# Designed miniproteins, single chains, continued (2): the designs that were tried, part 49

Each design is a single chain, and the fold is of that chain. pLDDT is the mean over its residues in the fold that is shown.

## One batch from the design tools (miniprotein)

Design m5801
Fold by ESMFold2-Fast:
Structure m5801 (fold): chain A 52 residues (1-52)
Amino acid sequence: SELEKELEKARKEGRKAVEDLLNSTDPQERQEALKKVNEIAEKIRELEAKLA
């Protein structure tokens, strides 16, 4: 379904964001990466709820 494809895409983006956070040493980059990780986690939670 469309929601399953969106969930897969969000999970892929989430993995990338976590990688960026783990590799960040600059405070600004780290803050931005953490923000993105949280935003994607929220999106994944919303998509999973729609599939339930």
Scores: mean pLDDT 83

Design m5802
Fold by ESMFold2-Fast:
Structure m5802 (fold): chain A 80 residues (1-80)
Amino acid sequence: LSEELKVEIGKALVRMAISILKKMVIDGKISAEEARELLEKTLEKVIEELELSEEAAKEVREFYEEELERALREAEEAVA
């Protein structure tokens, strides 16, 4: 796999995890704190399993932070 394709896969996996856990928080199945802990563990596993370089891992982490911030805003709006 090319490094660029690994980053694309990493971003897709992270986005999917955020989407699933956001829905669980909105549905009251887990707390936002539990979701954050699971997302952090998922992010680190994705980086490790894809064997991302430091630069690629940074790109995926920055993407995660942006997507998480968006998801938190959307979850607050959905519960209101």
Scores: mean pLDDT 82

Design m5803
Fold by ESMFold2-Fast:
Structure m5803 (fold): chain A 95 residues (1-95)
Amino acid sequence: MEEQLRADGERLLEVAETLIDEARSYIEKAKKSKNVEEQKKLLDKAYRLTIAAYIAVAGAEYFSADPERVARLRQRVNEVSAEIDKLYEEVKKKE
């Protein structure tokens, strides 16, 4: 039984969920900011958290965490990444 490895993988999924939620919080702060430099700082932080979440999901998959939960979180990471890219383009138009 790979019970210990799966438990470690499930912990990584919990870490990934927390990182995604924190990244979304920074995205919402960036949307509400009227200062271009502040928007860039908030989006940079959201981007770093999104990369950390991606690494956590990959680690969870390696440790045989629930494949449906892994797929769902990978999709959420991709969605957050796409939103960050879109907001960076919007910020560039305000310069």
Scores: mean pLDDT 84

Design m5804
Fold by ESMFold2-Fast:
Structure m5804 (fold): chain A 103 residues (1-103)
Amino acid sequence: SKAVEEVRKIIEDLRAGKLTPEQAALRIVEIALKTAKEGDEEGFREIMRLVLEEASRFEKEGNQEAADALRRAATVAGQAYRDIKEGKMSYEEALEKARAALA
């Protein structure tokens, strides 16, 4: 999936110090929610799995800030996805709420 490859590149840039944890978290949430909006539920689940696996790797590497940011991104994206799927929020409203939660 192109979306999964884009998220993998963001995580590589985070590991290389080219992105802050906050920048990486925001970009991941935006890609994940766009993937969900396009009806790619499998791609959304694969992104969530990748993000949580990489968070565990950062924690083992002693990078707790990156691990926490990735776990926060997964939590925020998951909550937004549920709100969209249950018809409680539009995609635009869920994305705005997600961005606010990551600030």
Scores: mean pLDDT 89

Design m5805
Fold by ESMFold2-Fast:
Structure m5805 (fold): chain A 69 residues (1-69)
Amino acid sequence: MSIEEIFEKEKEELIKAAEENLEKALEAAKEGDNQRAVSLAVAAVLLYAAAGDHEKAKEALKKVEEALK
């Protein structure tokens, strides 16, 4: 396994973790648990950013802001 293969796999794992945290954040927001929603949303945004997917990070922020209204 090359360093490039390891990096690609880590990026995929970060994106998957970000998606899972975003889904949980939106569910918490829908349930009215704003503290849990915000903490999970921050985790998702940071994970997307760490994966280099700034577009998904921005989209995640918009989805959580909309859900918290």
Scores: mean pLDDT 80

Design m5806
Fold by ESMFold2-Fast:
Structure m5806 (fold): chain A 75 residues (1-75)
Amino acid sequence: KKEEADKLVQEADRLEKSGNYEEAAELYVRAGELYKDIDPQKAAEFYVRAAKLYEKLGNKDKAIEFMKKALELAS
């Protein structure tokens, strides 16, 4: 549900601010999955945030994966 996804986003934002990029990225991915059927544009935004965090972590493969998912939902 939207309320569950919103809680994940709030926790992800908190983790990102504290430098816990990997955990934050994982929660943004989960929020994106929950938003897919509710708001695909918002799901795409969460996948973009996750991709950027994976870039900061040096995980190029995951950054590309989630950027592709975001582009598919935004189309």
Scores: mean pLDDT 84

Design m5807
Fold by ESMFold2-Fast:
Structure m5807 (fold): chain A 58 residues (1-58)
Amino acid sequence: SAERRAALEALLAELAPTLSPRQRRHLEVWVRHVVREEPDTPLEVVRAALETLRASGA
């Protein structure tokens, strides 16, 4: 959905400044995958995964 995609893009934008270019590219691919292939994945789970990656890049 457009709403879900916007929420995921907002989360990615929030975390992007703390990520390496390689991490950002991989996260963008993963976010697109979740939107298309796993639409039922709760946003809380997606956010937790993104925060884990951010912590590794901090």
Scores: mean pLDDT 70

Design m5808
Fold by ESMFold2-Fast:
Structure m5808 (fold): chain A 70 residues (1-70)
Amino acid sequence: MEEERRRRIEREAEERMERTLRGGEEKIPEVVALEEKEWGADPEEMTARLRATVRQGAEEVREQVIAALE
């Protein structure tokens, strides 16, 4: 049934998106500390920018998984 296939695709897409978000979020503090130390970057602005980038990457992964499994 198409419904079961859709649920499987959505589940896999969500799991990969969540893994991408978690992996990215865990690395943010380390990257921010490095950028602040090496380039004098504002840690708050860098954190906000990196979170936006991680979120965008996670959304792209979700879309790619859905497209590949359709």
Scores: mean pLDDT 77

Design m5809
Fold by ESMFold2-Fast:
Structure m5809 (fold): chain A 77 residues (1-77)
Amino acid sequence: MKEIDEILKEAKEKLREHVDDRLKNTEIIGEALNKIYKVLMEKLGKTPENRLKAMKKVFEIEDELRRYLAELRAEKG
């Protein structure tokens, strides 16, 4: 899904620019997850089943972004 791929790319670029700013990194991840959830809910439709599927995908993406951030911090430290 192009919109989600673009949100992820932008979030990863921002994390790379602010790798040393822990508060900013938390905001970047939170903003990206919120945007992705909204995109998924608009594309899947607002049902309890689709909400659960969207939440699962958001958790998977949060783990991806947190791993990416950890890798960036390891390279810098």
Scores: mean pLDDT 80

Design m5810
Fold by ESMFold2-Fast:
Structure m5810 (fold): chain A 76 residues (1-76)
Amino acid sequence: MEKAQEAANAGAEAARDAILSGKTPQEAVDEGIRAAKEKGADGRALVLEGPDSVTVAFSATVGDDIGTASKTVPRP
């Protein structure tokens, strides 16, 4: 689970940073998936948009191991 959890954390952080930099939800998902792949995992992201905040839920899979992470940020 170590590698999958590291990839999930990296993906969630990359997606959060993309949203904070003004990127679209689709661009944020792509950034997160890219970060997870750099850690050797298959990433999936879901962006939940609220009125004042955006939440990124990320999962990363390495073989049978799954890591998950979420980040909530104010809208830029």
Scores: mean pLDDT 78

Design m5811
Fold by ESMFold2-Fast:
Structure m5811 (fold): chain A 96 residues (1-96)
Amino acid sequence: VDEADVYLALGEMAHAIGNYEAAVKMYEKAIELETDPRDRARAYLLLGQAYLNLGDYEKAIKYFEEAIRLARESGDEELYTEAQKVLDEAKKKLEE
């Protein structure tokens, strides 16, 4: 477990209790420290989900698209599929 993994865990805990602003800050810190494309893809997916919960659908879309790009680079088909699903959800929210 490295420092990036600690920030990811703190972000997930903040998200679980509904503190989405704190989750965003923790995920942004994790992304700064993470160099592996697969782990960066996961961090961007979580960041997008936090923005989705904050009602910032444009930022959620941006970060889900980045998660998709990195998931494709790393060959993580499961994360790619998950990111596509939440991207579609965020786009649907913008159409309301």
Scores: mean pLDDT 86

Design m5812
Fold by ESMFold2-Fast:
Structure m5812 (fold): chain A 85 residues (1-85)
Amino acid sequence: MSAEEILSSLTPEEKAQLLAHLQQLRAELQRLVAENPDDSLLQELLALVDQLIQQLQADPNDFAGLAALMLQAEALEKQFAEKRR
């Protein structure tokens, strides 16, 4: 199953929940970047989350664009988690 298929299957309620989750994640990442200004991985995660929020607000039906950004964000989150351990 591709990220595009997952995003295209989301209900309006699920999209609203995703947006709320991304906004909360952005706030946490902004704090972590402020505490770790030399961490390029955190800066990349913050930039991708900002792009996802912008895309969801501007064009919620661009599933291909959203899927690509979500996959990048997941890959960076995984790298960040592995880097901490």
Scores: mean pLDDT 72

Design m5813
Fold by ESMFold2-Fast:
Structure m5813 (fold): chain A 60 residues (1-60)
Amino acid sequence: MLSEEAKKAQEEGLKLAKEAGASEEDARRNGIGAGQIADSGMPAEVAAKLAELGGKEAAK
């Protein structure tokens, strides 16, 4: 990921997914997804929130 916003979304998304109960692998995957979504123009905090939701689903 390459924009500053995408990097922030990736880091925050990974953190939120882990806090939601996702495994390290699932948290990393969701974090990367958040970065990609932010890079496509979505605000970083919204992209990170999507990673948190993905982490909750993975933790089910």
Scores: mean pLDDT 78

Design m5814
Fold by ESMFold2-Fast:
Order: structure tokens, then C-alpha cells, then sequence
Structure m5814 (fold): chain A 62 residues (1-62)
């Protein structure tokens, strides 16, 4: 049972990491400071979610 939850968490973390990379690429390509600020806010939200899932993963692996 724990193993399936661990696999699901790892997949979700990988998806969040992909989303962060996409936002980083968009921010680097943006010439508008307002657009960059919005993308940075979105990136921080995805990083927060990734940290929460990594915490859950660590607790399940303990």
C-alpha cells in the first residue's frame, strides 16, 4: 500500500518539476517585467507544492 502512494507522489513531484522548468523558460523569454512577476509567483506556488509532496514522501519512506 505505501509503495503505490510513494510512486504516485514521485510522479506528481516530477510533473511539478516539469511545470517549474516551463515557467522558468517562459520567464527567461519574457521582456515584460509584469509578465515575469506573474510567472515568478506561479513558480513559487509550484515550488511550495513540490516541497509539501517531498515532505509527505519522506514521511512515507520513514
Amino acid sequence: MKKKKIEELRKEIARLEEGIRELDALAAASTDPHVRAVLEAGRRELERRREELEKELKELES
Scores: mean pLDDT 82

Design m5815
Fold by ESMFold2-Fast:
Structure m5815 (fold): chain A 82 residues (1-82)
Amino acid sequence: HMMLVQYIREITEALIGMYTSTTQSDKDKHMKEIEEIVEKIKKTSDDDTVKTIESLLQSVLRALEENGEDQEVIDFIRKMLE
């Protein structure tokens, strides 16, 4: 459970970094960080932790879709949920 809070924090910080990035290079860096965190969670965490992180990403995806945000970001989050 301690690791779940840390993962939520790391994913949230990387998502904010991606969303507020003004250059493609910075955006790519934060997208890579999210991908690495999610891959690590899926390989090393229990099912409850994975489900919680997937629910967080689904909530973010819904908010982005409802606001007509950057399609590249939407497609990236969808890929992380597959």
Scores: mean pLDDT 78

Design m5816
Fold by ESMFold2-Fast:
Structure m5816 (fold): chain A 59 residues (1-59)
Amino acid sequence: SGVALQEAAQAIVAGDDERALEIVKESKDPLVIDSAIFLARQLGREDLAEELEKLKKEL
């Protein structure tokens, strides 16, 4: 969903990791997960990118 994609991106940019993980988990959309991982890495947030990669493996 385009809405989930935008909300996840906003949470990541705001540093709200818990909300970003919640949105990604609820969406269950591979595009949302992959886009969130890409954005986290672009921002140098390897810690968040690793948490998102773990979440992707559980889905």
Scores: mean pLDDT 84

Design m5817
Fold by ESMFold2-Fast:
Structure m5817 (fold): chain A 64 residues (1-64)
Amino acid sequence: AEEYYQKGLELAAQGRYAEAISYFGQAIKLDPNYAEAYEAAGRLLEERGWHEDAAYLFEKAKAI
């Protein structure tokens, strides 16, 4: 889980947003209680204007 999360952060820093979201999704799939992965994906979507999808991920992180 952590390995995919770290790779997602690296990809996001490079502007490779779709790939970053995919890696955060893999981290969540391996560890559904990985709050940091939900938060990172949510922030990335928020920055791109996907406010509703971002809100969903933030609520998931809050519930953990």
Scores: mean pLDDT 79

Design m5818
Fold by ESMFold2-Fast:
Structure m5818 (fold): chain A 62 residues (1-62)
Amino acid sequence: MKSQLAARGVGYTLRGMSHETLEGDLETAIRDLEEAARLYSQIDEEYAEKVREKARELREKQ
């Protein structure tokens, strides 16, 4: 169960990173990373905080 949440979190993180580095919508990247952070917060707050920081940085670039 927690490992499934981790897998989902990784998926959203990778999707967000793809939107950031390749063609895509910055708002979509930020939303995907925020969703990843939410999922990680249920299993590992350290991972959640790292993902939130990345989303925060993308918001500042906006």
Scores: mean pLDDT 68

Design m5819
Fold by ESMFold2-Fast:
Structure m5819 (fold): chain A 80 residues (1-80)
Amino acid sequence: MGKELARWAAEKAEQAGLTDVARTARSLMEEGDYELAITVAGTALARAGHLDQAREIADKAKEVGFTRAASWIEREIARA
């Protein structure tokens, strides 16, 4: 679940044109840090104005127990 969510979040960042963010998220996934990969992708999507995608990632992060990632993403959504 966590790995699939991290992969999906990185793909959303890539589709949004955030190529460097997607690259960073994939690197973190290769290191096994799925929560940080999700945080990086989700917060960057929120900052770029992709609030619906960021919110969906945050909600899914909560479902898999990545509460820290969800909290950081929600904070960026609130700033946007």
Scores: mean pLDDT 87

Design m5820
Fold by ESMFold2-Fast:
Structure m5820 (fold): chain A 68 residues (1-68)
Amino acid sequence: MLSPEEVVALLNEAGRALRAGDWAAVRRALEQLLPDSPELVRRALEALDAGDWEALEREMLRIYLAST
């Protein structure tokens, strides 16, 4: 399982990729989080696939809060 520091690092990577419009990098970062928080990460991936960036940011925040 990932440490809280590793989760935060992956969420920061996903956030930077999201602001840069690098959707593939967002997906790669979220997929690395999937084994630790499958339900929350699945929701984030669904938001990414739907192009709902506000929902994606909310679900990423939920992953962060659940890991701390």
Scores: mean pLDDT 80

Design m5821
Fold by ESMFold2-Fast:
Structure m5821 (fold): chain A 77 residues (1-77)
Amino acid sequence: MSPIERVLEVIRRGLLEGRPPKEIMEEALAVAEADPSLPEEARALIREAYERMRDASEDEALELLGELAARLAELAA
């Protein structure tokens, strides 16, 4: 599994389990920061999403996770 695919699985699993979007984002960021092999472009996208999510509503946070997952999937291809 690629470094990007590991982060993407955290997001997908969290959403399937019905976890709070902001909690999923914190775990995704922690996994990304712990992996030095993660591409800087992917790391930047994850950090940007985390910052945007800090003051977001639950619905906005869910949309941000979906956007992040789609962009990470493109980078993993």
Scores: mean pLDDT 83

Design m5822
Fold by ESMFold2-Fast:
Structure m5822 (fold): chain A 66 residues (1-66)
Amino acid sequence: SDIQKAGEILGVDPKEMGKKGITQITKDVLDGGEVTKEQAIAAIDKIASDSGVTEEGKEAKEKLEK
């Protein structure tokens, strides 16, 4: 997956990369960034699935839906 490849290049655990990516996307949407909630939810779902951080992905999506 793209997350695993990025982790290998950077020397970082793919799960940690996934968690950081999900956290950053969530913050960017809540701060009124250019990414829509729908785009962010789709990206979070993909990252959570690819990196195996499904719980963090679920929590982030719940925050964006309210």
Scores: mean pLDDT 76

Design m5823
Fold by ESMFold2-Fast:
Structure m5823 (fold): chain A 66 residues (1-66)
Amino acid sequence: SMRDEIIRLGQRAVSAAMEGDLEKAEEYIRKLEELRRQATDPEVRALGDSLIESARRALKQAREEQ
């Protein structure tokens, strides 16, 4: 389902950022944002927004800890 894929991408984005793989993290965030734009279910859209924010926050912290 789209919900499960959004969760998967969000988790992978955060993991990649925490591992210092910034390019992979940005790729997963981009894919997550694309799915979020396609989502029509308000609950799935809200979940996507939350996961994008968490992934963006993790990426920012990883960049600052260089």
Scores: mean pLDDT 86

Design m5824
Fold by ESMFold2-Fast:
Structure m5824 (fold): chain A 86 residues (1-86)
Amino acid sequence: MEEELKKLFEELMSLDESDPRLGKVLAEFYDLIVLILTKEEITEEDLELLEEAVEMLRELAEKYPSRTDLKEAAEYLEEKIEELKK
């Protein structure tokens, strides 16, 4: 899962904003984040990976400023991580 998330992030960082693959790869990236968030038991390692995903989403939001969903996703994920940490 960590390797897959990092691979998708690297692919997203290599794409141009006009690339027709962007939407598909971004959807796959979100699907992995949701898969981690919907686990019955979230481990410390899962929390660390989700924190890395927040940083990845922030970097992607800077690269693709027209994609307002990226900033919103980062803010949502950050809030969920804080809830999980108590």
Scores: mean pLDDT 81

Design m5825
Fold by ESMFold2-Fast:
Structure m5825 (fold): chain A 63 residues (1-63)
Amino acid sequence: GPAALAVMRAAGAAARAAIEAYRAEAGDETSYSWTATDTEVTLTLTGPLGTRTLVFTAAEAGV
């Protein structure tokens, strides 16, 4: 529904910001993957600084 789409969009924006922040620290040799569910987005970042896993929930996405 519209709420799920809003969560995915907000979580996607936060995920992109996290990727850019990691690249600013580690450089462009950064791999990422992310998976969306009905209420959560999970972002996994891997690069020279190691692996970081971030979970964005509906509450954290502001919906």
Scores: mean pLDDT 69

Design m5826
Fold by ESMFold2-Fast:
Structure m5826 (fold): chain A 87 residues (1-87)
Amino acid sequence: SAEQAKIERLREVLLEWLERKIEEMREQGAPEEFIERYERVMKEEIDDIVARLERLAKEDQQQALELMRKVLTAFNVPESEIEAILG
């Protein structure tokens, strides 16, 4: 569905954000054990967000879109990119 495609794109954007965050932490000299734990926790959080969105999209597509917009905004995704994903 169109909604599922948007959720997949949101997941990709959040994983790209995490990859950049991990790279920044390594450049700043963060301990590798801390980076590995952070990556694991954040991947689990992203998976939980995706699962919640998939359930919500089956019940109410409008509420799913609203939650996707809130998530992308919370991760500081630019408005132009949010519109490209959700519009």
Scores: mean pLDDT 88

Design m5827
Fold by ESMFold2-Fast:
Structure m5827 (fold): chain A 68 residues (1-68)
Amino acid sequence: SLEDYYAELVGKAVLERMEATTPEQRAAADGAIRGIIEAYDQGLSKEEMEEAVKKGREEGLKRYQTLK
């Protein structure tokens, strides 16, 4: 079930990245994907993984802003 949930989250994040029309949206999606992978590697719960996605998205955006 956790593996199925992980696969679904990754699929949604990849789709978000593919549909991104701005650099900000692309950076946020890339951050979310990274957050999901890191959370899964750490064996986090579904709830913690959702928070990792949100945090990853935020970090992706901040990274883009500091490079610009």
Scores: mean pLDDT 81

Design m5828
Fold by ESMFold2-Fast:
Structure m5828 (fold): chain A 80 residues (1-80)
Amino acid sequence: MEELEKKIAKLEEQIAVLENMSREEKLALMDELIDVAKQAKELNDKAMLSKVSTLISKVQETLSEAERQALRIRLLKALL
């Protein structure tokens, strides 16, 4: 729980410089965000899940439409 909160804080810092990230770095960041979202869902932590979903949306806004759709499908599968 405490470790998950620290991981989210680190991801928030990375998102603050998102516009300067490479596409590969953004995709790696999305992988970490999806993993954190899965953990938040497993813990039934709705507040944490909502926070991570907001961060995921910020990353998706900087990706191509096709990549945003692929990541959205991946996130839905992870959270179902």
Scores: mean pLDDT 76

Design m5829
Fold by ESMFold2-Fast:
Formats: C-alpha cells, sequence, structure tokens
Structure m5829 (fold): chain A 61 residues (1-61)
C-alpha cells in the first residue's frame, strides 16, 4: 500500500541520516500509528513531512 511504501521510504531516509536504531524504531511506530489514522493523500503527506522534519532535527544534533 502507499502507506507501507511511505514507511519504507522514511526508514531508508533515517538510515541514510544514521539515526540510532532505537530512535528509528520509535519514530516508525509513531508514523505507522498516524498513517493508519490518515484518510487522504494530503493527510499522508502531512504525516510524512512531520516525521522527515523530526528525523532531520535529530540528525542535526
Amino acid sequence: SIKEEALKQLEKFMDALNIPKEVKEELLKEAREKLEKAKTEEEIQSVMNEFLRRALSIADK
């Protein structure tokens, strides 16, 4: 599904940023939970933008 593809893309992005495994697992769980509640493509994109931004913030520290 598009939501599963989005989660795989987020995981690859976090791997590229060298996010620690525990933090990556936490973010993926939260993203999956929010994506399950998302009903529109716009809502899916909003969730993805949130978690991509959070991953970048973690990597920048």
Scores: mean pLDDT 82

Design m5830
Fold by ESMFold2-Fast:
Structure m5830 (fold): chain A 84 residues (1-84)
Amino acid sequence: MAEVEALLAEQRALLAAETDPQLRALGEAALAAVEAALAGDEEALERALEEVRREAERLTGDAAYAEEYRELVGGLARKAAELA
């Protein structure tokens, strides 16, 4: 828990420093997915992962990449919850 909490705090600080609103929105959605997984809230996790997909598609214009990125973030979020 403490290590994951420290990493989340570090990511929040990096997101607060991000001046690109699209990159910040993507990062905030990814962070929300990790937080939802840690809370065991599957509905919040799926909503956050869908936002990750939408923001990644907006940033890249690549729907296939956006789906792969959503799956990667989902896997990482669930793995973080297992290690907590």
Scores: mean pLDDT 77

Design m5831
Fold by ESMFold2-Fast:
Structure m5831 (fold): chain A 76 residues (1-76)
Amino acid sequence: SLTQQGQQLLEQGKQAYKAGDYETARQYFEQAAQLFLEAGDRQSAAQALAYLGSAYHKLGDDEKSMEAHAQAEQLF
């Protein structure tokens, strides 16, 4: 399912983030968020978007970081 695929990507993103590979983490979190949104899984999408914001912040993209966090806050 889209939710299971999103969860796998979210886990891969978390591993990349822990390893300090923020570029790879950003890509996985972005894909995970897209799949969760398509599945209608708002809670998982919010989690993925929050991690995406953290990855963007580590990459120095404060605008994208703020946008991702704002999207996460909007989901309910």
Scores: mean pLDDT 90

Design m5832
Fold by ESMFold2-Fast:
Structure m5832 (fold): chain A 68 residues (1-68)
Amino acid sequence: SMKERLIEEIRRMLAEGASADELIEFARTKAGFKTIEVDPGASAEEVADAIIAAIRDGKKSITLRAPL
């Protein structure tokens, strides 16, 4: 499915050392995310986890605010 393909790509990007900014760009350009609000200092892992959760839930937005 498209959801599984997107999640697999995000996991691959993390394994290859992708930054939070690269994951955000992927979500915006390839995963169709409309709203991405991420506090400065969020890790690549935190950003990836939020994107994966949103994809699984059929959402096109994430919000990560410190502290969580």
Scores: mean pLDDT 82

Design m5833
Fold by ESMFold2-Fast:
Structure m5833 (fold): chain A 75 residues (1-75)
Amino acid sequence: MRLGELVERAGQAAKRALEAAKKDPGAKEYADEAVKAASEAHEAAFQGDVEKAEEYAKKAEEYAKKAEEIARKAE
C-alpha cells in the first residue's frame, strides 16, 4: 500500500469522527483520538515508516467507528 493511501484513510477517518462529534458532543473524546492517530500516521509517512503509518491509520479508523456509533445513538 502506498503511504499516501494510508494518510488519506487516516484523514478520512478523522473527518468522519469530527462530523460525529458535531452531532453529539459525547463523541468528542473519540474524535480527538482519531485526529491524534491521523496526525501520527501523517508524521510516520513523512519519515517513511510504513508499519507505523499503517498502525495509526487503523487506530484512526477504529476511533472514527466508535465516534459514529455514539452519534447514531443521539439521533
Scores: mean pLDDT 82

Design m5834
Fold by ESMFold2-Fast:
Structure m5834 (fold): chain A 84 residues (1-84)
Amino acid sequence: VAAAIAAFSAAIAANPNDATAYLNLGNAYKALGQLDKAIACYQKAIALNPNNANAYINLANAYDALGQADKAAACRAKAIALAG
């Protein structure tokens, strides 16, 4: 939904270090099938919070949807390592 993307974009403009806002924006792009934009948002969330296992899981799911099995596997391995 365009309204959700606008809201999350406004939240990021107000607080550019909000890793959760980037995750939510990535999820909104994924729901629209815009996987490249979703991946960019998840990568930004990871850059802001590298210990976020959920960001790696969401990134892995986006890579699987693109057929990038090796990248998806690497992201899942990282998420497992972070979860213990």
Scores: mean pLDDT 80

Design m5835
Fold by ESMFold2-Fast:
Structure m5835 (fold): chain A 51 residues (1-51)
Amino acid sequence: MEEEIKKIREKTRELYKKLAESGDPRARFAYAVDEGKLDELIKELEEKAKK
């Protein structure tokens, strides 16, 4: 389970990095300003995945 979370985090980081580069304001904000916000987004993804 923990290993799966690590993989999700890596995918999420790459995805948000690409989205931030494309100019998405939400991803750009999380990527540039707040690691905590990125962590919350990952938690949301986990909740949706477990459902």
Scores: mean pLDDT 62

Design m5836
Fold by ESMFold2-Fast:
Structure m5836 (fold): chain A 77 residues (1-77)
Amino acid sequence: MGGSLQSRTSSGRPDMSDQQINDYASRLQSATDRIRQGDMSQREVIAAIIGRTSNLDRLYSRLDPDTQRRVVDIVNS
């Protein structure tokens, strides 16, 4: 009984798991590639991911240096 699942109970804070960081890193890599193809809407996706990430160091450590630079440039431009 209960009718609710208690799944996906991560830390209550946005102290993201490595799996969530990897998911965001993959999205950032894809978004930067799409921006290179002229899809500027991906800038909003990048900004949203960065804004939702509580541990930017962990996120950036999962990115290639080139991707890190592009993300920083997009967010800071």
Scores: mean pLDDT 73

Design m5837
Fold by ESMFold2-Fast:
Structure m5837 (fold): chain A 95 residues (1-95)
Amino acid sequence: RGEEALARTKAGGEADYARARAFLDSLPQEKRDKFLEDVRKAAEDYVKDPEAGQKKFNETVEKAAKEIRELGGDLTTAGLFIDEANRIRDEVVAE
């Protein structure tokens, strides 16, 4: 049942993920680079001061997600970006 539910979620989410990814890839390179740079910098600040850095990281991610939404991205696209931002933070913490 859990395995079946996961497979169903993956099947439904795979099409949404592909669309969301295509939208992010369609953004101007300058905007993509800026979003990733802002997230990476906020993640580095988080490593130095987790308490203050977590607030700044969350604000940076939410601001970028809002801008993606304003550019025509849907909630799935914003969610995908938030997931990538959290992965970047975790990679910076692991370094």
Scores: mean pLDDT 74

